# Designed miniproteins, single chains, continued (4), part 38

Each design is a single chain, and the fold is of that chain. pLDDT is the mean over its residues in the fold that is shown.

## One batch from the design tools (miniprotein)

Design m13300
Fold by ESMFold2-Fast:
Structure m13300 (fold): chain A 71 residues (1-71)
Amino acid sequence: DNVQISQNGVNRGRQQFNQGRYNLAINNYNNAISLNPDNSDAWRNLGDVYRRQGRYSLSDYYDRRSQQIQS
């Protein structure tokens, strides 16, 4: 089930993010989006990573995408 595998990817990405492994977190979230583009959690979590890195334009882009999917 691509939906469940996508959500598992988000959960792994969150673990990497909490450990400061931002590139691994980004890879997990991108894989989650590839499996389920409607996984708004993956888009929002990408925004969180980029905001943490001070990449605010990217953070804003991914936050907006997440909001559009949830609507």
Scores: mean pLDDT 89

Design m13301
Fold by ESMFold2-Fast:
Structure m13301 (fold): chain A 63 residues (1-63)
Amino acid sequence: SGREYFKKRVEEIIKKLKSELAKERVRTGSQLLIRRHPNMSLEEADKAVEQLELMGKSIEALS
């Protein structure tokens, strides 16, 4: 049966999806920061989101 092959493919897909979701979370947080602070650049917003995540804060803390 292809069950072992299927498990490996699913694990690879899950890993890729987690990476893509992490990128989308940073993007969403950066957009919220820029709406709140219109003088902030995208690079500054991305850096701030990364710092907040490192401090154990959620993206919701940016709104």
Scores: mean pLDDT 71

Design m13302
Fold by ESMFold2-Fast:
Structure m13302 (fold): chain A 64 residues (1-64)
Amino acid sequence: MLSREEKLKAAYNVADLLVNQAKSIEEAPEIVEKVGRYSRQLGLSDEEVEEIKEYTLKKLEEKF
């Protein structure tokens, strides 16, 4: 089982990967929800999930 630190790192790595693969800002709601679902599946708290979703949205807005 992954440590909390490894789970956070994995969630942020997936966020960065999906942001880099995004073709348009119109994909942002779908990408943010995919990152949120992955983070919840890892067992991160609701607070940590929302922080990662906010990070993902910010990175998408910075990219486009």
Scores: mean pLDDT 83

Design m13303
Fold by ESMFold2-Fast:
Structure m13303 (fold): chain A 98 residues (1-98)
Amino acid sequence: MREELERRIEEARERGREEAEEYEAFALELSKKPLEEAEKELRERFPKVVEAVEKLKAAADENPDAEKFREIVETELAEELITVEAWLAAAEVVAQKL
């Protein structure tokens, strides 16, 4: 189970890095806007990422024990983690260029 999840995360992160160039123009325009407007546009552009983050955050709040949180992520929130990891990989590449 864990090895399969780790493989899927690596594949998702690689895809995120490949797609990063498509988001550079969007991120540059976002950087010129007030924080409130930038947050709104970011949420509208990546609704699946926002949903994934909120689910992971709720699970973390309900499970302060790291081992229990990890088990829940591996069994119930694997797709959400993969979605967030792909987006973070893309965001890291874009942030280095801005």
Scores: mean pLDDT 80

Design m13304
Fold by ESMFold2-Fast:
Structure m13304 (fold): chain A 95 residues (1-95)
Amino acid sequence: SKLEKAVEELKKIVELLKEDSTSLDALEQAKKELSEEEYKEVLKEIIDQMLEYLEVSEETLKEAIEKVIKEEEEKGTLEERIKKLFKEFLEILEE
């Protein structure tokens, strides 16, 4: 299913973020330097890129992110920085 493929691709992104913190460091710096509105626009652009790359709806992307958070937390492998970022994506997708 599209959901299962999105979950698998998001898990690969999580592993890449664990191996190379450059993107997480850049986003954390952007959050400190940008206004809340400007930072939200950066997150929206990332979400739009994920929707295009995964070829899924906003609803499916939201379900995939929620599932990845749950499964990674159950394994004890979810890093706090990645969890915070994915939760920020969920807040935008809930609007």
Scores: mean pLDDT 85

Design m13305
Fold by ESMFold2-Fast:
Structure m13305 (fold): chain A 83 residues (1-83)
Amino acid sequence: LVEEARELEIEATLYLMAGTIAEKAGDKEKAIEYYEKAAEYLRRAAELYREAYERTGDEAVRAELESVEEALRAVEEKIEELK
């Protein structure tokens, strides 16, 4: 669960970087596409971290969950701004 969630976070980070590059290049449509993919990976990561925290009560897992949820909110807000 935690390892799978971390792999999903890495994928999300790659799409966030691609989205930022596209946005700075003025390619709004491609930026939205990459940010939407990042949001999908972040949602899946949050689900796995939530399940892991429910099973373990590990505060480090909760911190990762909160971080991913914050990143997801920021990405979703950015997508709405670009529409």
Scores: mean pLDDT 85

Design m13306
Fold by ESMFold2-Fast:
Structure m13306 (fold): chain A 86 residues (1-86)
Amino acid sequence: EEFDKLVEEAADALLNGDWDRAIELVQKLLEMGATPDEVVEKITEKIREKLEKDYPDAPKEQLDAMIEAYRDAVRDLVAEAQKRLE
């Protein structure tokens, strides 16, 4: 419940370019006991859902490329969040 809400807020922050907010939300997810891989997968899944809803007619190849780029951004966010938590 709270975990899913934080995942959604982190996805929204990243899509809106609010990097600092996204890092704070990822730190909370990690503090809740989520693994880095779980956080990457859950946030990337939520971003996919939002992009598919916003761009229903987008070619699969274009959508997949956007999702892969966001996945890399989420990995960078998780790495930075871990570094700040130590």
Scores: mean pLDDT 83

Design m13307
Fold by ESMFold2-Fast:
Structure m13307 (fold): chain A 82 residues (1-82)
Amino acid sequence: SEQAKQDEEIEQQVQKLLEAGDFEGALDLAGEYKKKQYPQLSQELIDQEKELILKKINGEISEEEFRKQNAELAAKRREALA
């Protein structure tokens, strides 16, 4: 389907940005696409998920703290999608 082709193209673009070391660009693109698919998600939630992943990539957060904050954001996402 056309949607499946668009999904694959976005995934490939995100992967290229990650391979180039453009983690912010990759997460921005993924977040924009996620907001388009799930308009009920707040921009603040998407931005918080992006920042958490960037902190992990940059070594600014422990595995334990990452798991805790990721679980909290995942719970907020589930509530927004319910």
Scores: mean pLDDT 79

Design m13308
Fold by ESMFold2-Fast:
Structure m13308 (fold): chain A 97 residues (1-97)
Amino acid sequence: MDQDTVYVMALQLGTSVRILVSGPIPAEVARKLLTEVLKEYEPEITDEIVASLSERGDLLDTGTLTDISYEKGLEIAKRLAERLRSLGYKVVVSPLP
């Protein structure tokens, strides 16, 4: 049963990554935690990424991140999932099918 599960997905797009957060979480919480994690890995481009975030109901989408490798995107997704779990969310990290 996947009720109240938040999904953090890292999708490989050639040399780039796209990160999505989907599930029953307030958009402001997801955005804040994603921003904090991005600052740890890519402080110079965090403001550009945050300005380009798509927010629609339960979905937060970075779009294609051309300056971030898929491996780094996976680390960002895992770190975000750990922070969400620390707040009591049930989180699954997966590639988008």
Scores: mean pLDDT 79

Design m13309
Fold by ESMFold2-Fast:
Structure m13309 (fold): chain A 81 residues (1-81)
Amino acid sequence: MSSLKEYTPDIYRLSVQAQPGARTRGIESPIPLPKSTFLLTDDSIRGIHADGETVDFLFRRSPEIDKMIRDGLSLRVLFEV
C-alpha cells in the first residue's frame, strides 16, 4: 500500500509502483488541497513510468496536508485500466 512520507521538512513523498499499460488518472484526496500543494508535473500525473517502475509524487507541506496526516488520512493514486 502507498503511504505519504516526509521527504524533506517542507516536502512529502508518495511512492507508488506504476502499472504497465495503465495511465495515472489523478490523485484522490479525502480533503480539498490547493493546486499549489502539488509539486508533480503533468508527466508524473500521466504515469510517465508505465513500464512498472516506481513513480514518486511530491507535495509541498501545507496546513491542509498536515491536518490530513493528523487525522490519519492518506492520498490515493488512481490508475486507468
Scores: mean pLDDT 63

Design m13310
Fold by ESMFold2-Fast:
Structure m13310 (fold): chain A 82 residues (1-82)
Amino acid sequence: MEDAERGARRAEEARDGREAVEALDETGRQSKDPKGRLAAEIGAGIGAIVLGVDNAIGEPDGERSARAAAEAARNSGRGLAE
């Protein structure tokens, strides 16, 4: 869970969605906590999907993608904590 929060914080600090997705993916790869790794990977996946949609419709700002990635990582981290 701490790794997911760390990844989410980095995603929020990212300037664009690609950087946010990369930050969460790196957090997932380095995490030794399987729940934190899974939450970070879920965040990265959702962020990548939102980034793809934004790019397809011509809005490549990435801020929406970064926010979606951060929120998904946090929500997944909370859901995996019992």
Scores: mean pLDDT 64

Design m13311
Fold by ESMFold2-Fast:
Formats: structure tokens, C-alpha cells, sequence
Structure m13311 (fold): chain A 73 residues (1-73)
């Protein structure tokens, strides 16, 4: 199952830091997450895509969804 989330660039940066620092995400887990956009200061949104293969991938997708819901408004 593939899940996609749209986040502001600042929120996507915070999410990446959270995944590495708090969740201790492995390189293998991070390689299964794709961040599209946010490459320049002119881009304000990033699409985050996760392919769910196992329970750890599901947990990561749940955390990403939580970040998206918090910043949707």
C-alpha cells in the first residue's frame, strides 16, 4: 500500500529531523520514504510518499499522517 501526504516545506524538514532524531529511523526505512519538492526556497510544499511493506513502515506512515493533520489548518 502506498500512502501520500502533502506538507509545507518547513513541516517536512521538521518531520525528517523527527524521524532521524526521535524515531531513530534506519537508512532502510528512510529509503522507503520519498520526499518530492522543497528543493529551493521558492517551493512551499513537499509530497511525502511511503510504501507500506511491514509494521515499521506502517508506524512511520502513522507519524507522517499525524504531522500532516497537525499542520493542515
Amino acid sequence: MLEKFLLPTSVAQALMDYLYSELKATDSQMSNIRFVGGETSKETTVEVAVFIRNEEDRKLAEEIKRFQEEYKS
Scores: mean pLDDT 70

Design m13312
Fold by ESMFold2-Fast:
Structure m13312 (fold): chain A 83 residues (1-83)
Amino acid sequence: GPKEAQEKAEEGVRYGKEGVRDLELAKERLKQGDILGAVGLRIRAIGNGFQAVLLAEKALKLGGDEELAKEAIRLAEKAGVKP
């Protein structure tokens, strides 16, 4: 129903935001010379970005909020995942 579609879209946005945060932290760690920490955060960013895309696609299939789904996809792209 509409509630499930909305919940998937909102969850996708949350994963996308976490992915962007992890990527920004990875950039900061790299500037500090923590290459290993930066790599770990970048892997997390990609994982969170993929979850955002999958949830956005599920939300769209359920007839959910297209703007929230598009936002989740935009955040995933910022996290390093291209849909």
Scores: mean pLDDT 85

Design m13313
Fold by ESMFold2-Fast:
Structure m13313 (fold): chain A 102 residues (1-102)
Amino acid sequence: DAVQLLLKLIGIQLQIIGAIFDIERGNNDTAIKILEDVIKTLEEILKQISIEEARKLLREAIEHLKKAIELLKQGDNDGAIEHLREAQRKISEAARVILTNS
């Protein structure tokens, strides 16, 4: 189960990297769709996690992803990327918590 959760989080990290590349190319609408799908996947993962510290970190990642989407809609691409990097950090921290509690 921990391995399956970690693989899902790796998949999410790759999607966020793809969204950053889309933002850098000016494909904000494509990036927003990817980030909306990432949020839905993280919300489903939250239903499966019992480790409260990991849940907290993933909830914080979701809030950063939501903020990034709002900034992209406003044309603040640099601000959006900063929030995506915070989301990446929170997801990595959650993965570490899951691994050390497995």
Scores: mean pLDDT 91

Design m13314
Fold by ESMFold2-Fast:
Structure m13314 (fold): chain A 78 residues (1-78)
Amino acid sequence: SVQERADALRGKLPFSEEDKRALEELLASVDPETAELIRRALELYPNRLVLEQLLDLYKAGRYDLLRQLAENIIAANS
């Protein structure tokens, strides 16, 4: 149930069309290995706050941290 976890509900809201476009642009902008990590992370843990953090790290040029975040999410949800 999502009703008992208000903060989790915000993160688990369905991706908007804008979110989906931003994700597709991000995946097209990184190397194929990094794109696969991002896709796997968000497939295992679809979360708007995680998507926002990945986009912020990309915009900041923090590619190592972006990759590490995706790998950590996969490890936690594998």
Scores: mean pLDDT 78

Design m13315
Fold by ESMFold2-Fast:
Structure m13315 (fold): chain A 89 residues (1-89)
Amino acid sequence: MEAKKKILEVLRKALEEAERLGAPQEYIDTLREGIEKVEKADSIDELKKIVLETAQKLGRLAREHGDERLLQLVSRFAAEALKIIAEAK
């Protein structure tokens, strides 16, 4: 599935950026969990659900830690991943 490959690239780049920003371990672990779930997904609907759930969890963690850069990172990768999902139909 082409969309899955592109979403994995988006999430892996987000993980690298989160690590550079010194994100909390729970934020990094949540991103890694999201990547693993995407790797196991076999439909566009599953990809959309995983992206939305991952973005929701990461957005909450970023707010709890008060890091605006991590919030902006979530907004950017979620928008990019959802665009890929929309274009894959």
Scores: mean pLDDT 86

Design m13316
Fold by ESMFold2-Fast:
Structure m13316 (fold): chain A 100 residues (1-100)
Amino acid sequence: MGVFGSVVALVLEVEKRAADMTREDVEAYYERAKEIEKELEEKGLSSLSDEEKAKAVVRLKKELGFPLTEEEKKLLEIEDTPKTEEFYEVLRELAEELRA
């Protein structure tokens, strides 16, 4: 599953607690995620490893209050670089925009 698909799924699960969602609302969230994916490619952040990208998703999942598996907790032990921090900030901003 793609990183952006995972972020959209997490945001949608949070939003289910607040409102009824239409198919059009779900499609709009996925289209916004694609725009952010393009921004990451333009910043050169698309070159991050699958593990570094997965760590950013797990960090966001933890911030949103979801329980983590033991494998997801191990991903959090990966050392952060300036690029992984920038990637995480873009995903966090995406999640905040999708919830606005």
Scores: mean pLDDT 67

Design m13317
Fold by ESMFold2-Fast:
Structure m13317 (fold): chain A 58 residues (1-58)
Amino acid sequence: SLAEGLLEGARYAEEAAEEFRKVAQESSPDAKPIGERMARRLEEQAERLRKKAEELEK
């Protein structure tokens, strides 16, 4: 279903966000904010996908 696809997309975005968080922790001070910002954007995208899936199930 479309809802299942959205939830799968959310999981992939969450996984990518975790990787950016890890890279940010190992990065230079100048690069760290970039990795953290990317992680946050991916986390926000995952949240939007989960909310959309919930809307489709109601």
Scores: mean pLDDT 84

Design m13318
Fold by ESMFold2-Fast:
Structure m13318 (fold): chain A 98 residues (1-98)
Amino acid sequence: SAARERVAELEREMRELIEELAENRDDPEKSAQLAKEILGLADELVRAAHAAGELARGAETLRELAEQSPDEKVREALLAAAELLDQFAADRAAARPA
C-alpha cells in the first residue's frame, strides 16, 4: 500500500541521515542541520506509521535509529517518538471489544 511504501521510504531516508550525522560529528553547523532534518522525518514517520497501522514497526525503527545516533538530543527525541507509537498501540488495544 502507499502508506506502507511511505513508511519504508522514511525509514531509508532517516537511516541515511543518521549515518551522515555520525560522519559530521565534528561539524556543529552540519550536525545541527542534520539533527533538525532527522527530527522532522521522525514526526513524519510517526504520522505515516499511524496511518499505515505499522505502529510496532515504526517504534522498532525509531529505537534502532536512536541506538545508532551519536547525538543525545536526537536519541532522546527518537525514543520519545517510539514511546508515542507504543502509546497509540496501547490505546487502540484498550479500545477494542473483548
Scores: mean pLDDT 84

Design m13319
Fold by ESMFold2-Fast:
Structure m13319 (fold): chain A 92 residues (1-92)
Amino acid sequence: SSSKQRQIIVQFTALSIRLAGVSFNLELIKKNPKTPQSQINQLIDEINALIDDLNNFKSTSSSLLTNEQKQSVDQMLKEAQKLLQEAQQLKS
């Protein structure tokens, strides 16, 4: 049988890469005041999807996560929420 722990590591890594990607894209948008509203909206949608996936990962994988991994997921959620607030401010 496939190890559920391997699936957890793969999912955790994918979520970490997605967080780094939206953070990088937000910094690029902040450096370009001519960024179209549609691109800002796309980033907001991507961050919202990431927050949903992080919450789902935490809830469905809680019993398989170490305390350190749980803390890392909580920190990723806080960072994603901060990025969402910053992206929303660029929209107004």
Scores: mean pLDDT 87

Design m13320
Fold by ESMFold2-Fast:
Structure m13320 (fold): chain A 94 residues (1-94)
Amino acid sequence: MTLEELLEIVRKDIEELAKLNPEIPEEEVKELLELLDEIGKAKSKEELEEKLKRFVEKLKELILKVYPDADEAALERQLEALRDAILAAFEKEN
């Protein structure tokens, strides 16, 4: 899977989350999608890691706001796996 394909899947997942939860502020969804676009445009591993950290933190905050009874530790583990997958895809293409 290419970095572009992986980021497109994540973008669609965020759009679906927003569609299923219309109570989420539009501005918060827009901020996440803008961070995802910046990740796709990253030119170095350091830039990618910085943007990914911000993206993961914002996504976790949003998910816990929508699903306050979610297992935070399990969510953090899933988001760490996503971060690692994006980093691995970037490394293969560079």
Scores: mean pLDDT 82

Design m13321
Fold by ESMFold2-Fast:
Structure m13321 (fold): chain A 80 residues (1-80)
Amino acid sequence: SLEEFLAEADRIFDELSAGKITVEEAYKRLKELFEKYKLTDAEKNEVIQHLLRRAVERGDKKGFELAKKLHQDWLDEQLA
């Protein structure tokens, strides 16, 4: 479910914020989760907007960098 996806994504962002994984490792794991859960384009956008807001609210610079990469990928996919 989308809720289960968000719970797994939150864990990845928590590991990133704790310095346990790199932005590149977190990005790879999130892309794998997108494929696992087979999110629609609309659901991907909702998740990305949620992650951007989460990063801003928490002052999470690495999380914000990661969420921006995901947003750029989504934009590129819309134009392909």
Scores: mean pLDDT 85

Design m13322
Fold by ESMFold2-Fast:
Structure m13322 (fold): chain A 84 residues (1-84)
Amino acid sequence: MEEVEKKYEEIIKESKELVKRELGYEASDEEIEAVFFIHLRKASEEVQKEIAEKLGVPLSRLRELGKVLEPQLEKFKKLVKELE
């Protein structure tokens, strides 16, 4: 389990570095996790808006993060599959 947690932390860290490199700002762990959740669960626009409101960020920011984080999302999906 600790090995899976370490892989998860590495994905989050790499995701933050990718966002900083491509978009020039720092995303929170919560923003990155929200983007992964949205794509993993195929959340509706309404759910995406609710998540953005809870995080205090514009929906456009989550959409922008989603495009940049596509490679990290695939890594995250593989990690989730290991837990099943």
Scores: mean pLDDT 80

Design m13323
Fold by ESMFold2-Fast:
Structure m13323 (fold): chain A 71 residues (1-71)
Amino acid sequence: SAISHLQQAIDRIRQGDTQGAISSLNQAVSASPNSTGMSFVRRSVIRRLDQGDYDTAISLLQGALDALQKS
């Protein structure tokens, strides 16, 4: 599910596995009922990871996860 892939992406960022996190994000986009919204989240997260801003990347993913769980 999109939820499980987002959780995996957060865990992988926390472990320093940015490549694995991006892979999990690609899977979250494919599994999402709102693929357009998830693609924007993916783009923003990748930009933050590229900048070394891991805290903001995790925060963005946590927000997306929370939104999916409340929908």
Scores: mean pLDDT 82

Design m13324
Fold by ESMFold2-Fast:
Structure m13324 (fold): chain A 113 residues (1-113)
Amino acid sequence: EEEELKKKMKEFLEKISELLGKAVQSIKDKKKREEVIKLIDETNVKIIDIMEEAGVKPFTSFEDLPKDVQLKVLDVWLETVDKMIELVKDEKEAVAYLEEVKKLIEEQKKYLE
């Protein structure tokens, strides 16, 4: 059961990574693409800070994080995805991938709550 839950979380993260990669690649405007990449980098720094404050080792796999830390990480990613969508709102393909990412994160958050 716990192994199966961890496997599902890994599959979730792999799908998010795939969709984010497709979103970034679909952005036609170079400056918007660079700004989205910058937001991803800033989000990764915030996640490291959250993990350090929680007393967990940096780069601990998401599925191995305490539930409260998992929820905080998902909240930070939801904020980032909303900012990305606003930045690339005229890029229909990028918005479609980012909306799918948002939906998956919201579903995972509901499952954890």
Scores: mean pLDDT 84

Design m13325
Fold by ESMFold2-Fast:
Structure m13325 (fold): chain A 63 residues (1-63)
Amino acid sequence: SSNLLAKAIGYILTGIGFELEGDYEKALEAYRQALDWLEQIGEADSPLAKRVREKAEELEKKL
């Protein structure tokens, strides 16, 4: 796929899904994957990346 942003969004949705199921470890891994893809496409400092990073940090504190 040429749309790497769609891949990042896919990981964000996966993370939200795991978070809703109470699987915080898998949610955290999915959010970290999303951040890696956002960094690779130059979006590491975007508002989207900031929100995902804040979610990952909150989950890390709960584990």
Scores: mean pLDDT 84

Design m13326
Fold by ESMFold2-Fast:
Structure m13326 (fold): chain A 68 residues (1-68)
Amino acid sequence: MKIYSEEEIEDIIDFIRSVRDSMSREQLEEWAEFLDKLLEQAKENNYSESVIKRVEEERERLLELIRK
């Protein structure tokens, strides 16, 4: 997986938030899996707690949409 900067992670989260309501279940599952890997990477690279929290919150939102 590519190493993303904190700024790139924030841009990715903003993108997901803008399109998640139009995503298919398959797309939601793929992005949730990507965010899980991104979360692991952010923790491993000691990124800020605020960035880690944003990834966790967006992943949780996608999982809620999948269960709806």
Scores: mean pLDDT 82

Design m13327
Fold by ESMFold2-Fast:
Parts: C-alpha cells; sequence; structure tokens
Structure m13327 (fold): chain A 83 residues (1-83)
C-alpha cells in the first residue's frame, strides 16, 4: 500500500543518512525521512511500523556531528509525540 511504500522510503533515507559523510546531507535525509514517516502514519501505517524507525534515529542521535545528532534527536521527539 502507499503507506508501506512511504515507510520503506523513510527507512532507506535513514540508511543513506548513516552512510553520508556530509553532515548537511545527512541532516536533510533525516528530516525527509521524518516527514515521510509522519505522512505514512497519516495514511494508515501502524504505530509499530512507524516506531520501527526509532532505533536508526537513536543511532544517528549519537553522531559526533552536532547537526546530525540534534536533527536525529528532534526527529525522535517528533515521532514519539505524534505516534
Amino acid sequence: SLDEIVLKSALELLEEAKKSKDPIEASILISEATALALMGYSLGASKEAVRSLLPKLEELSKSKDPLVSETAKNSLKALEEAV
């Protein structure tokens, strides 16, 4: 379904963020993944499916780069409050 496609895209963006050597690119990818996750939830994705993104965001929140870590922490908060 469309919600499943959107969540799969969000997961793929987070994997690309983890591989990125550019903190600005990684931050953009995290923000885009978060927007897609929230859109997937609004389209009917289960809470469990959306929450499956949290472990990857927690890993990104431990980044040594402050832009990446803060973006991931903000994304964690947004998903935990919305879902």
Scores: mean pLDDT 86

Design m13328
Fold by ESMFold2-Fast:
Structure m13328 (fold): chain A 94 residues (1-94)
Amino acid sequence: SALVEEVRAKVKEIVEAMKAGDYEKALELARELIELLRREIPEYQNEIDMAEKLLEEAERALKAGDEEKAKELLSQTLVLGYNIAEEYAAKQAA
């Protein structure tokens, strides 16, 4: 699936930003990932809203100086976003 490949590429870029300690860039790229999912698979609105809520919690953690919690919440956002894209691709293949 072109969507799964695009999501994988974005997740890789976000992980690289996180490894570099550039959490502001990681949050920006994660928002781009959420918007990509909303555009391509609006049927998954509820699951995408859950991912956006995790991202908002990550942003709040970072503003509070809790980089470890921000990293955990970002990781959860990425796992959820990837799983949404994989599930969509599986349904398309069926």
Scores: mean pLDDT 86

Design m13329
Fold by ESMFold2-Fast:
Structure m13329 (fold): chain A 78 residues (1-78)
Amino acid sequence: SAAASARAKAATDELFALADEVGKLVSKEEARKIYLEVVGAVIRVMGHLLDGDEAAAEAAYAEAVERLRRRKAEAEAK
């Protein structure tokens, strides 16, 4: 579906952009962990969209964004 593909792309682009911001503030090892967390989040969002569950996809996206924002705040506090 075109709509699911467009939403998946938008969510993927935003999550990796946030991960890049956090990655600049942490060690290479921690940046790698953040990258893997984003890959997992993208897989969850895509899975829900493929199942037609837009609410679950949005919830998974929102959780991933919140985790990245928390990680950024923690990194900036160090």
Scores: mean pLDDT 83

Design m13330
Fold by ESMFold2-Fast:
Structure m13330 (fold): chain A 96 residues (1-96)
Amino acid sequence: MLVEEVERFNKLVLEVYGEEYKPELEEGLERVKKSLEALKAANTEENKKRIELMTRLYKRAVEEVEKLLKEGKSKEEIEKKLKEIEEEVRKEWEEE
């Protein structure tokens, strides 16, 4: 689930920013996969909650960006929304 949502998010980012970002997004996806495997290996309730939180946040990001793209919003407006979501995700992870 989490990996699928990140892949969907990356596809949307490519549509907004262009193919030149593909290598950076692929590297980011590999980092997510490694982090997910480490969290699963520890198999704690805390790690399960972290995976669920990350999955929900990426799913929200995908839904929000898809909505903006369907509404014909500008690249600038989509970029602003992505930064807002990134800050929210960062805050949730820093607060544990």
Scores: mean pLDDT 73

Design m13331
Fold by ESMFold2-Fast:
Structure m13331 (fold): chain A 117 residues (1-117)
Amino acid sequence: MPFAELSPEQEELLERAREALLELQRAAGERLPAPRAAAVAIQAAALVELAARYPELAEPVRDLLEAMTEALRAGRVDAVDEALELASQALLAASQGKIEEAKRLLEEATELARRAV
């Protein structure tokens, strides 16, 4: 893929999403069995890759990853599972060019995870 130069604001949001990914991976590694922690890490990494391709999703992705990290720290694994299901639907929608639908699904996943804490 050609590495398109992002605006400084887009670069900052993407870097924040990457930081949120590392925190989620740490929380998952501490709180979940290794195979499940790996699955969460893979899905979260896919969301960050999506945000790199569609910078308009960088803030929704960051918010979701931060909300899932707090839900994991609160022991609300069920809420993380439901949020990841919505995130999987967002990835599918984005793969079909439905970026506004992907954004809506990410926002729903974030609200669900936030309600758990």
Scores: mean pLDDT 83

Design m13332
Fold by ESMFold2-Fast:
Structure m13332 (fold): chain A 89 residues (1-89)
Amino acid sequence: SLQEILEKLQKLEEEIINAFHEKDFETLIRALEELIELLKSLPESELKKNLVRSLLGTIELAIKAAKELGDEEAVKRLEELKEEAKSLL
């Protein structure tokens, strides 16, 4: 249902924000992967496009943070997720 999708979206957004602040790239990448899969399951809409654009902004910030910390593996995985997210536009 729409309500279940919105509840899952909110939970994933909270997990992403917390993982980003903690610099926990393993948890961050997992939550981003789950969010991309959730967005793939949604029908095409302006809401979906706006959520994808917001996700791309979050991934860009995460890439910047990973680069500043020298986490080359996280940078590579986040760049791959960025390309996957772009495919949803």
Scores: mean pLDDT 86

Design m13333
Fold by ESMFold2-Fast:
Structure m13333 (fold): chain A 84 residues (1-84)
Amino acid sequence: MTPEEEAANLVTAAALRMVGLILDGREDEIVPEAKATADRLVERFSPELAAEALRYMADVFESLGTPAAKEAAELLRKRAEEVA
């Protein structure tokens, strides 16, 4: 598995988990989960790949439209700027 494939899998898993949290009414867990995923991306991948993955994940979370998902998206974009 390439680093790009591994990053894509982590982002996909995080997006699916966020949908699950929204459906279960566990929106208070969305921001902590986004932080944990962002830390894993930054720790495991190059700054460039981590920043790209964080921006993509932020776009997905923003599209979910809940206040918690929007807060997570803003946090992810800020983290991408700090890494790049």
Scores: mean pLDDT 84

